# Designed miniproteins, single chains, continued (2): the designs that were tried, part 70

Each design is a single chain, and the fold is of that chain. pLDDT is the mean over its residues in the fold that is shown.

## One batch from the design tools (miniprotein)

Design m6433
Fold by ESMFold2-Fast:
Structure m6433 (fold): chain A 64 residues (1-64)
Amino acid sequence: SRMDYIRQLGDRALAGIRRLVEQGDVEGARLLRDNFVESLRHAGVPDEVIEEFERRADEIIERG
């Protein structure tokens, strides 16, 4: 489904964010988060899905 595809894209974005944090590029991780969130909003993804992505991304960034 479209939502399964969006979740797969989110998981790939979170993996990219984690990789950037592991490399010490916290600013790059924040930019990737912000750019992906903007893309989800423009695509009309439900707010609850975007908020879940932001929460997971922020957890990765804050723990690094």
Scores: mean pLDDT 87

Design m6434
Fold by ESMFold2-Fast:
Structure m6434 (fold): chain A 91 residues (1-91)
Amino acid sequence: EVVLTEEQKKVIEAAGALIAKLRAIVEAGAPPEAEALLREAAESGDVAKLREALRLLVEAGLISEEEAKAIVALAQKKYQEALEYYEKAQA
């Protein structure tokens, strides 16, 4: 069986927390423009649309800039960078 490292476990935990937060924001009624861009990013895999959606969520005060950077890094498979930004968001 594949055993995860402690660092890989932290990345999975951070990814789960960020996904749960985005889901809660969408369920609570995100700005329509941000919600549309998140949907388009999910359908196309376009990281530029993801960045624009997250920028709008930061401007609305729904997520921090560090959380937005962590989500973009996760989408780019930059797991170390994503974890660093997530930890800064928690500080």
Scores: mean pLDDT 81

Design m6435
Fold by ESMFold2-Fast:
Structure m6435 (fold): chain A 98 residues (1-98)
Amino acid sequence: SHMKERQYQELRERAREISRRANEILERAERLYKEQGPKHKELILEAQFYAGTGMVAAGVAIALLDRGAPVSDAQQMLDMGEENVRRAEALVEEAEAK
């Protein structure tokens, strides 16, 4: 139905946003490592882990939508992705503040 197509499109847009934010965090982490070396290695590695996990969750959500899975299944993965990206952002901000 048109409503189902609209819901799927909105969830795909959320997945793209998670991927965009995760990539931005990964670029910030790489820049920080290049500028300050291993000084913040633990925070940087943890930020990269959470950003990467967010990207995987977004990819799984898209795969679920592509095979016609319930909206709730995709929504759960996107919520997980957004939480992981939020954690990654906080870790990069902590490293940048030091």
Scores: mean pLDDT 88

Design m6436
Fold by ESMFold2-Fast:
Structure m6436 (fold): chain A 57 residues (1-57)
Amino acid sequence: VSDEEIQKRAKALLNAYQYVKENTSSEEVKQKELQQFEEEAKNFADPKVRDYVLSKL
């Protein structure tokens, strides 16, 4: 189901974001990676999912 796939993708993005935030010691690399995750979050077609993910970043 598409909703299940979207939720799985959102959870994976949030987990990856937290991993980078907690495990990246280089500020330059961390900022670049975090910006890429924020841009990916903005690309969610469902506004509810997008706003939820962005609120958790």
Scores: mean pLDDT 77

Design m6437
Fold by ESMFold2-Fast:
Structure m6437 (fold): chain A 86 residues (1-86)
Amino acid sequence: MMEELQRVQDRLAENVQRYVKAVQQMDPSNSDIVQAIQQGVDAIRAAVRALEAALRSGRADDLRRAQRLVDQADSILDQVDKLLQS
């Protein structure tokens, strides 16, 4: 439990750093990149809420949900990184 919670927290911190870099590099007139970044922010917020729920409940299902949402945030940020390189 504790190692899994720490890993989710570490991955969320990494996602936040990647998001900050993406915002600094983006052209705000490019609506596709702006939308992708917004989806990444929303996914990070959802992951934080799920992690909070897992911490409060102690339930494996809530932790599993938090892990899935972090995976989703990673995937969205990977797409943002590719768009910034294109």
Scores: mean pLDDT 78

Design m6438
Fold by ESMFold2-Fast:
Structure m6438 (fold): chain A 81 residues (1-81)
Amino acid sequence: SALDEKLEAMVAETTERVRAALEEAVAAGQSLDAQERIVAGIMHETAEALDADPEVSPEQRAAVLARLGAEFRRLLEEFAA
C-alpha cells in the first residue's frame, strides 16, 4: 500500500540520517554517550512524526520504532568497530 511504501521510505531515510550524524560525530571525536544521545534524539523526532500521522496505527508505529531501534543498534556497533 502507499502507507507501507511511505513507512519503508521513512525507515530508509531515517537510517541514512543517523548514519550521516554518526559519521560527523565520530569525525568530531564525540563520545559513545554523545552518539547514543544523537540516536535517541532522532528516534524521538521519528516517534513524534509517526504520532502526527493519522493514518499510522499504534501497531505500525511500534513496528517502525522497533525496526529503527535494531538499525540504530547496528549502526552504533559499526561505528564502534
Scores: mean pLDDT 86

Design m6439
Fold by ESMFold2-Fast:
Structure m6439 (fold): chain A 63 residues (1-63)
Amino acid sequence: MREEAIEIVEKLEELSEKQKEGAIKALNSDNRTIRAAALHEILEVVKDEKDKEILRKALKEEL
């Protein structure tokens, strides 16, 4: 799940390179709250339904 979420972030043209770096760093955090917040922010910009499903599943596993 984490690796798949990172791949989705890397593909997002809506995010700047610095925003992608920040999101990936947050997803790799040992803090569950930080990871969940990052997933929520990414989910707001993702348009692909399959990618949204992957992110929603990852978010449920963190909560």
Scores: mean pLDDT 79

Design m6440
Fold by ESMFold2-Fast:
Structure m6440 (fold): chain A 68 residues (1-68)
Amino acid sequence: MDKEKAFKALEKLKKKYPELDEELDRLEESIEKGDIATALKLLKQIYEKVKDDKEAVELLQEIRDSLL
């Protein structure tokens, strides 16, 4: 797991989607704790909200790849 890469992508998402800061904070906490199941669930929920934004989808994929 590459937490540094995941957190950099999360920071970019928080700047782009400040309205999702609560969900992104929960994702960050799940990654910190190594709770991969919760992190993947949160990634899917966030994806449904931003799926029309190619850049946001690429950042979510970068986070997912960092977990696996």
Scores: mean pLDDT 83

Design m6441
Fold by ESMFold2-Fast:
Structure m6441 (fold): chain A 65 residues (1-65)
Amino acid sequence: MEEMRRAAEEAGRAVRELAAATSPEEGAQMLAVHEGTVEMAERSSPEEGTEMLRKLLESARAALA
C-alpha cells in the first residue's frame, strides 16, 4: 500500500525525467507505459504491483545513467 504508492511516485518521477530528455514521441510512449503500469499495479496484489513499479524505476534509472 504505502510501498506501492512510493514506488509509483518514484517511478513516475524517473520516467517523466527520462521522457523530458527524449524525443516527444518516445517520451509519450514512456509516459503511457508508466500510466499503464500504475493502473495494473493498483489492480494487482500490493507485492506484484510494487515489483512492477520497482522494475520500471530501475529501467528508467539505468536509461538516465
Scores: mean pLDDT 75

Design m6442
Fold by ESMFold2-Fast:
Structure m6442 (fold): chain A 83 residues (1-83)
Amino acid sequence: SSSELAALDERIQEISDQLDAVRRDYDAGRLTPQEVRQRVAALQQQADELRQQILSLPDSRETAVLLFSITVNLSEGHFLLRR
C-alpha cells in the first residue's frame, strides 16, 4: 500500500539522520570510538531489516525507488560495505 511505502521511506530517512547524528557527535568529541561502533552496528541491523522488507514487496517502480533510496542514503556509511 502507499502508506506502507511511505513508512519504509520515512524509516530510511530516520536511519540516515541517526548516522549523521553519530558522525556529528563523534566529530564534536561526544562519543568514543567504541560508542560509535555500537551505534553503527545497531543502525546496520535496522538497515538490513528494512532492505529485507523492501525486497519482500512485489516488483514495481515504487519498490525500485525505495531500493535506490536505501542504497543512496545509507551506502556512504561503513555498514553498507559489501563483503
Scores: mean pLDDT 75

Design m6443
Fold by ESMFold2-Fast:
Structure m6443 (fold): chain A 100 residues (1-100)
Amino acid sequence: MTDEEKAEELRRFHEENKEKIEAAKKASEEIARRAEEEALADESLSEREKGLLAVRRVLEELRKQGKYEEAEVLLEYLRALNSKFPEGEPLLKLVEELEK
């Protein structure tokens, strides 16, 4: 599968779940900003590791606030992303860990 085909599938997922994704983004916007600030403060982390830490913090905080629907939409989006990457990709491991 080409990168262009992968992008098209992600675009379809985005269109099919547009309202839920927008609601999840709004609900997580402030949480994501704080999580990114914490991750960016640790200069020893790679850009990928900082992104994964921010995503984990957002999911944990959404669940803590009882926003389970928004957390599930974000998890489904991450699952869709992982289906397009090799098994060794850090995102796959993060999704598997968060599903437990």
Scores: mean pLDDT 62

Design m6444
Fold by ESMFold2-Fast:
Structure m6444 (fold): chain A 85 residues (1-85)
Amino acid sequence: DVNKKVLVVSNLDPSTTEEDVRELASKFGEVEDVVVLRDENGNSLGVAIVTFKTAEDGEKAKKNLDGAIVNGKKLKVEFAPISKR
């Protein structure tokens, strides 16, 4: 099972910030939170976790962002797994 409110966006350009991801995602719905994963030196890992207020907004964002070209990179967008661990 997957959490349709939470998207995992990968293959981001390292220059893409939480603000950039939030701006992209907010076009499709109400964004509650955005986290870009970073290494120990603060460098982007090219992966962001986006949380939407509703599953419908998450589904719209996935449909529109999966395979989109942003900063020359083709985005891969997946729903986060529902895991209690």
Scores: mean pLDDT 79

Design m6445
Fold by ESMFold2-Fast:
Structure m6445 (fold): chain A 75 residues (1-75)
Amino acid sequence: DEAVRRAAREAALRVRRFADLSNPGDLAFGLGLIYEALGDLERAAEYFRIARERIPADVAELRAELERIERELGL
């Protein structure tokens, strides 16, 4: 409960910060963070991959953040 709530809040803040564009990549990024917080790294990796594929090239800051998270998780 606490981990899910924290991950959802962090995902919402990240999406809000970068959400000038509504797209499936932002949702996938949020889901990846939630699964990471739950310790489901396999599902987290899948959603982070989807997010990377869906995020526009001009949203470099979000892509860089995603890459840093993937490295921290060993993905």
Scores: mean pLDDT 66

Design m6446
Fold by ESMFold2-Fast:
Structure m6446 (fold): chain A 81 residues (1-81)
Amino acid sequence: GVEEKLKKVDELIDEAEKYLEQNTEESAKKAIELAEKAIKLGMEILRTNPDLSTQQVARVIGYILRAIGVKLDAEKLLERL
């Protein structure tokens, strides 16, 4: 269901943030990969679930924005390494 998918997006973002905290080239690349998976899953939830409540749509958008932030931070880290 939608709640299981939302939980998966949150787990992907949490894992991406943990890799980003390791501050290495390898961990930054992993953070980008996981953040991209979270973005794709969030976008899929929005496209495949037209009956989402306004609150659920806001939660999905919030997760997508958070994942984009992690990806951007990881890309900036790679530029400095």
Scores: mean pLDDT 88

Design m6447
Fold by ESMFold2-Fast:
Structure m6447 (fold): chain A 67 residues (1-67)
Amino acid sequence: LLELAKEVGRLTKELEEKAKELEKQGKFDEAQKIREAVREAERTSTRGVVLEDEELVRKAIEKLKEV
């Protein structure tokens, strides 16, 4: 579970950097979609960690990879 939570953290960090680069390019709509996906995945991952539900954390990882 902890390793899966770390993977979520790594992916969210990468996507946050991507969103910043998109904002610098004036692509605010694309950046906003990424930030919303990150926030949703973080909520799902946090819930999975609290409930000790690895499936929820894996679902968050899959959602982040789709962005």
Scores: mean pLDDT 79

Design m6448
Fold by ESMFold2-Fast:
Structure m6448 (fold): chain A 59 residues (1-59)
Amino acid sequence: SDEEIEKLKEQKKNLEKKLAELEEQYRRTSTPEIEQQIAIIKKTIENLEERIKALEEKG
């Protein structure tokens, strides 16, 4: 569904914004907690990209 793809793209956009904010925080204060959050968000974005591509290929 195009609506489902649009929702996933919006979720990805929101996560990318949050990632940028966390990366800025990490540059100011490097903690294992922030590093872990960055890693989780990056993986989530990657998974969303794969899901979007799979849905676009299948209709």
Scores: mean pLDDT 85

Design m6449
Fold by ESMFold2-Fast:
Parts: structure tokens; sequence; C-alpha cells
Structure m6449 (fold): chain A 99 residues (1-99)
């Protein structure tokens, strides 16, 4: 059902936020950098919630794929100790793609 697929997309976004926080702490990013990234991920989740309200099943699948792929790119940047600006840019681009 579309309702179930929307729930999965939201759950994936929340899981990504938790994973990003964990990975950033593990890689030694500052508390202020972690807070800045978490703020952007909160914005992503709010954008996602709004987009999902009127989304078709096909659009939900496209959004879910974008979050999965985007999440993997963000995780890779963190694991490679990328500058915070690159992590922020990746999340902002993902938010724009979902919008």
Amino acid sequence: SVEMEKTIALALSMAMQTEVQYLMRKQGYSDSDIEAVQSLLDQLTQTLKKKLEDATQEEVQEITDLIAEGGERVAALIENKAPISEIQQEIQELTKQIS
C-alpha cells in the first residue's frame, strides 16, 4: 500500500539521521559540526513529510531510492573524514532533489 511505502520512506530517513550522528561521533567530528548536520537532516525530514502527503506510489519509490543512495553517499563522506562543508552540501542537494 502507498501508506505503508510512505511509512518505510520516513523510517529510512530517520534511520539515516541516527546512523549519520553515530558515524560522525565515531570519526571524531565536533559536537557543533554534528549539531549543524543534524539540523539539516531535520530539514530534510520535514521536506520529506510534506512531499509524501500528495505523493503517488511511483513518486514514493523514487524518493525512497534517493534517500537510500543519498544516505550511502553521506555515510561514505563521513567514513572518509570529508570536510563538514561537503557533508552539508550533499544533504542540501538531497533535500532539493526531494523538494
Scores: mean pLDDT 90

Design m6450
Fold by ESMFold2-Fast:
Structure m6450 (fold): chain A 99 residues (1-99)
Amino acid sequence: MIEEIKKKFEEALEEAKKYGMPEEEIEDYKKLLKKLIEAGLEFIGIRVTKVIVDGKVYGFVSIAAIGERTKDREKHLKGVEAADKALEELNKRAEEELK
């Protein structure tokens, strides 16, 4: 299942790249996927959305991930902790950019 999710994710990123998504954003999504898998979060879906703006086509990748709730509470809690740390890091970066 994880390997199938990785394959679908890689296919979605390649499609997004074809639609003009910057390589920096693609690398950020790859890093996010790695962190979510390591945190024990389950993926429920991946989607590429095509949008046309001023005659140019842009690709957007969205992923949906959930914590494992019922079978492994410790794995779920580690996932929540990892998400909290990621939010804290994002908030810190935003504060540094505003200073």
Scores: mean pLDDT 59

Design m6451
Fold by ESMFold2-Fast:
Structure m6451 (fold): chain A 98 residues (1-98)
Amino acid sequence: MEEYVEKAVEELRKRLEEIIEEAFEYTEELKKEQPGLSEEQIEELLLAEAKSLALVYAREYAMEKLGLSPKEALEVAEKAVEELEPEIEKRVKERLAE
């Protein structure tokens, strides 16, 4: 299990910029529809979307590349996102400061 989590974390790190940009585009569309969102709410939404996308990417990687069952892939993906959360949070803050 730990070896699969490490591989999923490594894959997510390689795709982190892609994940952050995809989440950012989604958040920008929400801002157009809800102009009353605070900066804090925007950061929270971006972080939530980035974590959600990371979970999808990690699960797909675990199923398609590691050959894990859907249940095992979800467990691996959840642990991988949890381990990568500090890096996702840092990148979210950096992206919003651009």
Scores: mean pLDDT 86

Design m6452
Fold by ESMFold2-Fast:
Structure m6452 (fold): chain A 72 residues (1-72)
Amino acid sequence: SMEELMQRGAERLAGSAAKIAESLGWTPVEKRGGVDGPNRGRGLAISEEATVEVVVEGSEGTVSVSAEAPPA
């Protein structure tokens, strides 16, 4: 369905954003035992092709990636 195609496109874009963040050296840090408080990191990259934001939050170790590429 069209909705499924759009969803898949969004997931691929998020994957590209994660790869771009990694190439910039923005990788999530694995939480070790004995770390107090929330483990939180945020990175932002902007280019002519896309804006990439990577957020890592941890008491639960969640990682979220958002990317936006405006239409040509």
Scores: mean pLDDT 50

Design m6453
Fold by ESMFold2-Fast:
Structure m6453 (fold): chain A 74 residues (1-74)
Amino acid sequence: MKEKIVLEFNLDDLSVSVEEFLKTLAKNLPETEKVLGKKFKIVNISVDEEKKTVIIEFEEDDDTKGAVEELLKA
């Protein structure tokens, strides 16, 4: 079985909306894919609107971790 990593982002701490966070991910995803020549291995995205929390599940590999970090910075 593939091991999953779960990242939880609290949007209150980031001072951004769920919509803004998802738009940032969508905007940066194509750019990061072009730079790395690979697609991100995102398995699942869950949104808890009441807690203002976004949970992203992906495969445990270094490429995926680096890609997520670059996506959030770009």
Scores: mean pLDDT 63

Design m6454
Fold by ESMFold2-Fast:
Order: sequence, then structure tokens, then C-alpha cells
Structure m6454 (fold): chain A 58 residues (1-58)
Amino acid sequence: SEELEKTLQRIAEAVKDDPAAAEAVRNKDIEGLRAQYAKERNVVTRVALREAIELLEK
């Protein structure tokens, strides 16, 4: 959906300082996103990654 694609683009921009996380968002890589979420220490970035995972698992 357009709403999903727009939200994923926003999340990728929010996590752009972590290239692996941003790439996982762009590629809709749920496994990669889960791995990045487990390692992430920044609360804001972690919330963004969780949002991406929840959107892709619906």
C-alpha cells in the first residue's frame, strides 16, 4: 500500500545513520530488522525499527 511505502521511507530516513538498519527497512528484510533491533541501544532508533517490523508482519 502507499501508506506502508511512505511509512517505511520515513523510518529508513530516521535510521539513516545506521546503514545496515536503513537497508533492512528499504529491503523489507524482517530477519535483518529483528537482528538490528536486538543490537540497537538508541531508544528512538529501536522504536522506529520495531514500527517497521510490526508493519511488515501484518
Scores: mean pLDDT 83

Design m6455
Fold by ESMFold2-Fast:
Structure m6455 (fold): chain A 95 residues (1-95)
Amino acid sequence: SEVEERLRKILEELLKIFQDHLNEAEKAGDKESVEILRKAIELIQKALENPTVESVRELIKELDKLAKESKNPKTRFLLESAIGILEIYLVELEK
């Protein structure tokens, strides 16, 4: 469906962004951010296997949990930004 295609594209873009941030966190030796970002990447990959509105809503809930656990402001801001982007896309797809 067109909805699944649009969700797949945004999830693929977010995956690339999170992978870049993971590489930066690894270089910085930020073990806590590395663990959080790896979990976020796994969750995004899971949503990509079945890119539905329901899968993305579940992804948003799980990313919110990770954002609350993150002590690094940069990592928290990335997670919160991803949530905001996904929420906007879901609203647009309901029109």
Scores: mean pLDDT 88

Design m6456
Fold by ESMFold2-Fast:
Structure m6456 (fold): chain A 80 residues (1-80)
Amino acid sequence: SERDRILLEAEIILGLSLIIVGVQKVTEGVSPEQEKIVEEMHALLAQMRAMVAADGSVAALQAVLAQMQALYQKLKELTK
C-alpha cells in the first residue's frame, strides 16, 4: 500500500541516519546537534507508525516524511 511504502521510506531514512551517526561516533565523535536530529527522527517515525495504525491520510504521512527528509539533509550538512 502507499502508506506502507511511505513508512518504509521513512524507516530507510532513519536507518541511513543511524549509519551516518554510527560512523561519526567511531571516527570523529557525534555532536549534540546530530544526536538531537536522530532523536527527532525517532519521534517522527513513531508518529508515522501511529498514523498508519489509525488509517491516517497519505497526504498527512507525506508531510511527516518531508520533515524526515529535511532532518536527513541537516544531518548530512553537519556530517559534511
Scores: mean pLDDT 88

Design m6457
Fold by ESMFold2-Fast:
Structure m6457 (fold): chain A 71 residues (1-71)
Amino acid sequence: MKKVVGVYVYDEKSGVSYVQSYVGEEEEGKKYAEELKKKYAGSKVYVVFLPEEEASTENINKALGKAVEEA
């Protein structure tokens, strides 16, 4: 089973951004993302998943930038 790195960025109404990370199965990471979206309903939540082998800081930052632009 392929492991992924999940990065979750969400903005609170206070104007503070939080970043959380996950390493493991994609299904578990997606489930966590849906829980986070429900918990912070009304805030923007940005989520990216990369294969563990491709999850460099540079690739994560590029994927997050694209996710923010697509939101």
Scores: mean pLDDT 71

Design m6458
Fold by ESMFold2-Fast:
Structure m6458 (fold): chain A 93 residues (1-93)
Amino acid sequence: MEKVKELRERAQKLLEEAEKAIENGDYDKFVKIFNELLRIVDELISLGETDFAKEVLQRLIELFEKAKEKLPEYQKDIDAAITILRNLLAELD
């Protein structure tokens, strides 16, 4: 399905941009990319692409853990986001 391929390619590019935003200390940009990735995850789940959606959610958890180390001033918000992502991932298992 061409739409699935486009969503997968977009997710990969956004994950790369999210990592760069963390490395640059741009938390606002990281949060905007995160919200776009959640939209892609929802659409992937609706299309039956649950395995790839789980992969994106796991990558987001890893990026938030990295963000917590790089941007400790946002630790409380990051810990809340990680908890939400882990709960969402568990619901898909």
Scores: mean pLDDT 86

Design m6459
Fold by ESMFold2-Fast:
Structure m6459 (fold): chain A 86 residues (1-86)
Amino acid sequence: SLTVSVQNERLPSGVLKSTVTLTNGNDGANITLRLESEGGQPVVQSIVLKAGETATYVHEVKAKSVKAQVISELDGERTVTDAKEL
């Protein structure tokens, strides 16, 4: 029920701009978005999405790549989306 899309843009400054879009389907969900960059501290965002809601998170970091992992919790069920290199 949760759809995750990621778009990456490398800026001339060497900053990687990652846009993560989360769309929740039929039911409300508590979502944890975890972003990891090589050698950096993980960034963790907590997001609450109602049915049919979309949230967009923009992350900018001077790194070669960023990996995004989404954890959703709905009605006591926990689903982890595989980490994607951005």
Scores: mean pLDDT 69

Design m6460
Fold by ESMFold2-Fast:
Structure m6460 (fold): chain A 92 residues (1-92)
Amino acid sequence: GGELVAVIVYHLEKLNLPVPPEVEELIRRVREAEATGDVELNVEVARRALRLLEELLENTEDPELREFLEEAIRRGREELRALEERLAAEAA
């Protein structure tokens, strides 16, 4: 989860955009999920971060930044799949 949020912050800095309150809240939730081991919270954070990264990719014209975002999204989708599988196993 934390790596995906770090990518969002990096992209915002490259575009000279401020970190919005939604992203600041997401950073706090990442820290909570990491501190508590809460799989459900980590799934929520990963889903929200991936959605924001996909929106950033759609609005990014720079080829180097696009490649960086595409790699981050690929890794994030793999992380989300693993978290969802773990959540399903713990709910059974």
Scores: mean pLDDT 78

Design m6461
Fold by ESMFold2-Fast:
Structure m6461 (fold): chain A 74 residues (1-74)
Amino acid sequence: ELEKLKKEAAEEIEKLLKEAIEILKKSPYDPSLIGLVMRIMGELEDVRIAKTKEEIEKAVKRAREALKELKERA
């Protein structure tokens, strides 16, 4: 179950990351937007090393929050 949750979470965060990169490409240069993309990327690693369902859920939540913030700033 944990392995399946990690796979599903990684797929979701990868989709969020792709959306974030597309927004970044269309936005004026802003280092803060790059930082938000890097944060989403970091959450993929957090999912990979997670040992509990709660850690996986928190990583996905943080990735979603970073994308939301990126959309608000872009």
Scores: mean pLDDT 84

Design m6462
Fold by ESMFold2-Fast:
Structure m6462 (fold): chain A 93 residues (1-93)
Amino acid sequence: APSVEEINKIVLEFMKELEKNGMPATRIAGLALQIVGALIDHELTQQGKLPRELFISNLNALKETVEELAKEYNVDEEIKNKLLEAIDGLIAS
């Protein structure tokens, strides 16, 4: 799985592109909360406290949100793909 530091860097790059392309701060905050939730779910799954099926479902919902926001705010494909790869890395761990 990617490190928390690597994920944070990728997430910040994606959020900066959303802000640059006109996404309101309140919606960016909503995405940040969803990503924090995904990282907590990963930790809980690693500890056996969260079912894998629920974790995978939650990360697939996050991937859908990333795809929709990248389309709406015309985010660079390379920046979008880095975040999607990081999410897939969390699913694979």
Scores: mean pLDDT 84

Design m6463
Fold by ESMFold2-Fast:
Structure m6463 (fold): chain A 71 residues (1-71)
Amino acid sequence: MLTPEEREALRRAIEEALARGEISEVHHVVFETAQGVRVELTIARSSEFPLSDEEIAAQIAALEAKLKAAE
């Protein structure tokens, strides 16, 4: 789990990368676990290496696995 400081640093890094043109697109995904924990995920898509729908699904699955490990 990211600390508030790490979350803010990540948000700033994404904004700076967008300003520099290193990232062309940002997707914001929200879902809720079976335990009622709300999870928000920000996925950045690079113009050079765009994320596919399969890669986005893989990142979501990895996050779900981490949440289940906390049970």
Scores: mean pLDDT 59

Design m6464
Fold by ESMFold2-Fast:
Structure m6464 (fold): chain A 47 residues (1-47)
Amino acid sequence: SQIDDLQKAADLAREVYEKSTGGGTRGFNRTLYTHSLISRDNLLRQQ
């Protein structure tokens, strides 16, 4: 489902963020993770 796809994307973004070691790269990956969570939560709110 679309919700499952967004959850998987959030999980992948979190994993990439946790493995990031450079300040700039870590900040960028944190932003991607945050955006994936917002997208998931917005879809959940519509259900």
Scores: mean pLDDT 75

Design m6465
Fold by ESMFold2-Fast:
Structure m6465 (fold): chain A 78 residues (1-78)
Amino acid sequence: GIDVDPETLARLEAIAERALAEAAALPDPREARIVLLEGLLELARILGKNAEEYEELLEMLRAGAPDEEIQAFIESYR
C-alpha cells in the first residue's frame, strides 16, 4: 500500500475535498471533469505516481475534443 505520514494524508484529503467542491459548483460537466482531473494530477504528484495519462486527458478536454474521442482515450487506459 501507499505509506503516507499524517501531514501528507491531510494534504491529500484537502486537495480531494477542494476539487470535489469546485467540480460540484460547476454547471458544465466538461468544466467539472477538468477540475476533478486537475485534483487527481495534484494527488498523483504528491504520491509520486505516474500521471501522464491524466495530463493527456486534461489537454484533450481543454482543447475541446469530442466526447467519443475522450471515451476512446479513457478505454485505452483502464
Scores: mean pLDDT 76

Design m6466
Fold by ESMFold2-Fast:
Structure m6466 (fold): chain A 68 residues (1-68)
Amino acid sequence: SEDDYRRVLAEVVEEFKEKHPDLADADFQRVVARLAEVAREGLAAGLSVEEVRERMLEAAEREYERLK
């Protein structure tokens, strides 16, 4: 559901922010935008909330590495 995906997006964003509190706002917003995109694509593909969460966590790690 939309509520489930919204909750998962909020949870992953919160975890990422907590793990990287000193990340510049512009860089943080880029990661959030990517996570939202992954969540939208997962929903469109019919993936479960659990599968979407896993893909989002992987995407967050890749984006963070790209910002180094």
Scores: mean pLDDT 81

Design m6467
Fold by ESMFold2-Fast:
Structure m6467 (fold): chain A 94 residues (1-94)
Amino acid sequence: MAEVYEQALAGLDLLEAGVETALKEGRLSEEGAAEALALLEEARARIEELAAAGDVEGVLRVMTETMLRLAEIMLRENDTEERREMLEKIKAEL
């Protein structure tokens, strides 16, 4: 339980750092970055609530949904084939 929660939080921290880096490099707009960061903040709150309830499957589901939505935001701002392929792979695993 605690291990899954710690891994989920670490994953969110890495995604947040990725969003901030993309914004600094001009690969993401300020609007897109704000949307992505708000998504990650909401995901963190939901994961904390689910972890407190002992819902491991809920934590993993929220993490997967968050990764998919973040990929969609990044794809919209950076229309690259590589990001399109990544989004399709995430959808296939869901």
Scores: mean pLDDT 77

Design m6468
Fold by ESMFold2-Fast:
Structure m6468 (fold): chain A 70 residues (1-70)
Amino acid sequence: MTLEFTVENDEEAVKAGQEVNEALVKAGAKAARVTAGDRVLTAKDANQAGAAVSTLGQEFPGAKVTVEEL
């Protein structure tokens, strides 16, 4: 599963993180890779992936944040 978000502000970044957490829990994902700009974070569970999306979305407003299930 691959999810892509473009977030313009902190509110959208938090919402995207929540949606990623929920989607990965439903998929039974064990790990995910979160990428924005030149930053890559590896998450070991859905909660960490959601937090990574929120964090990178806030650091890189307007950039594409990509989540890849591992």
Scores: mean pLDDT 82

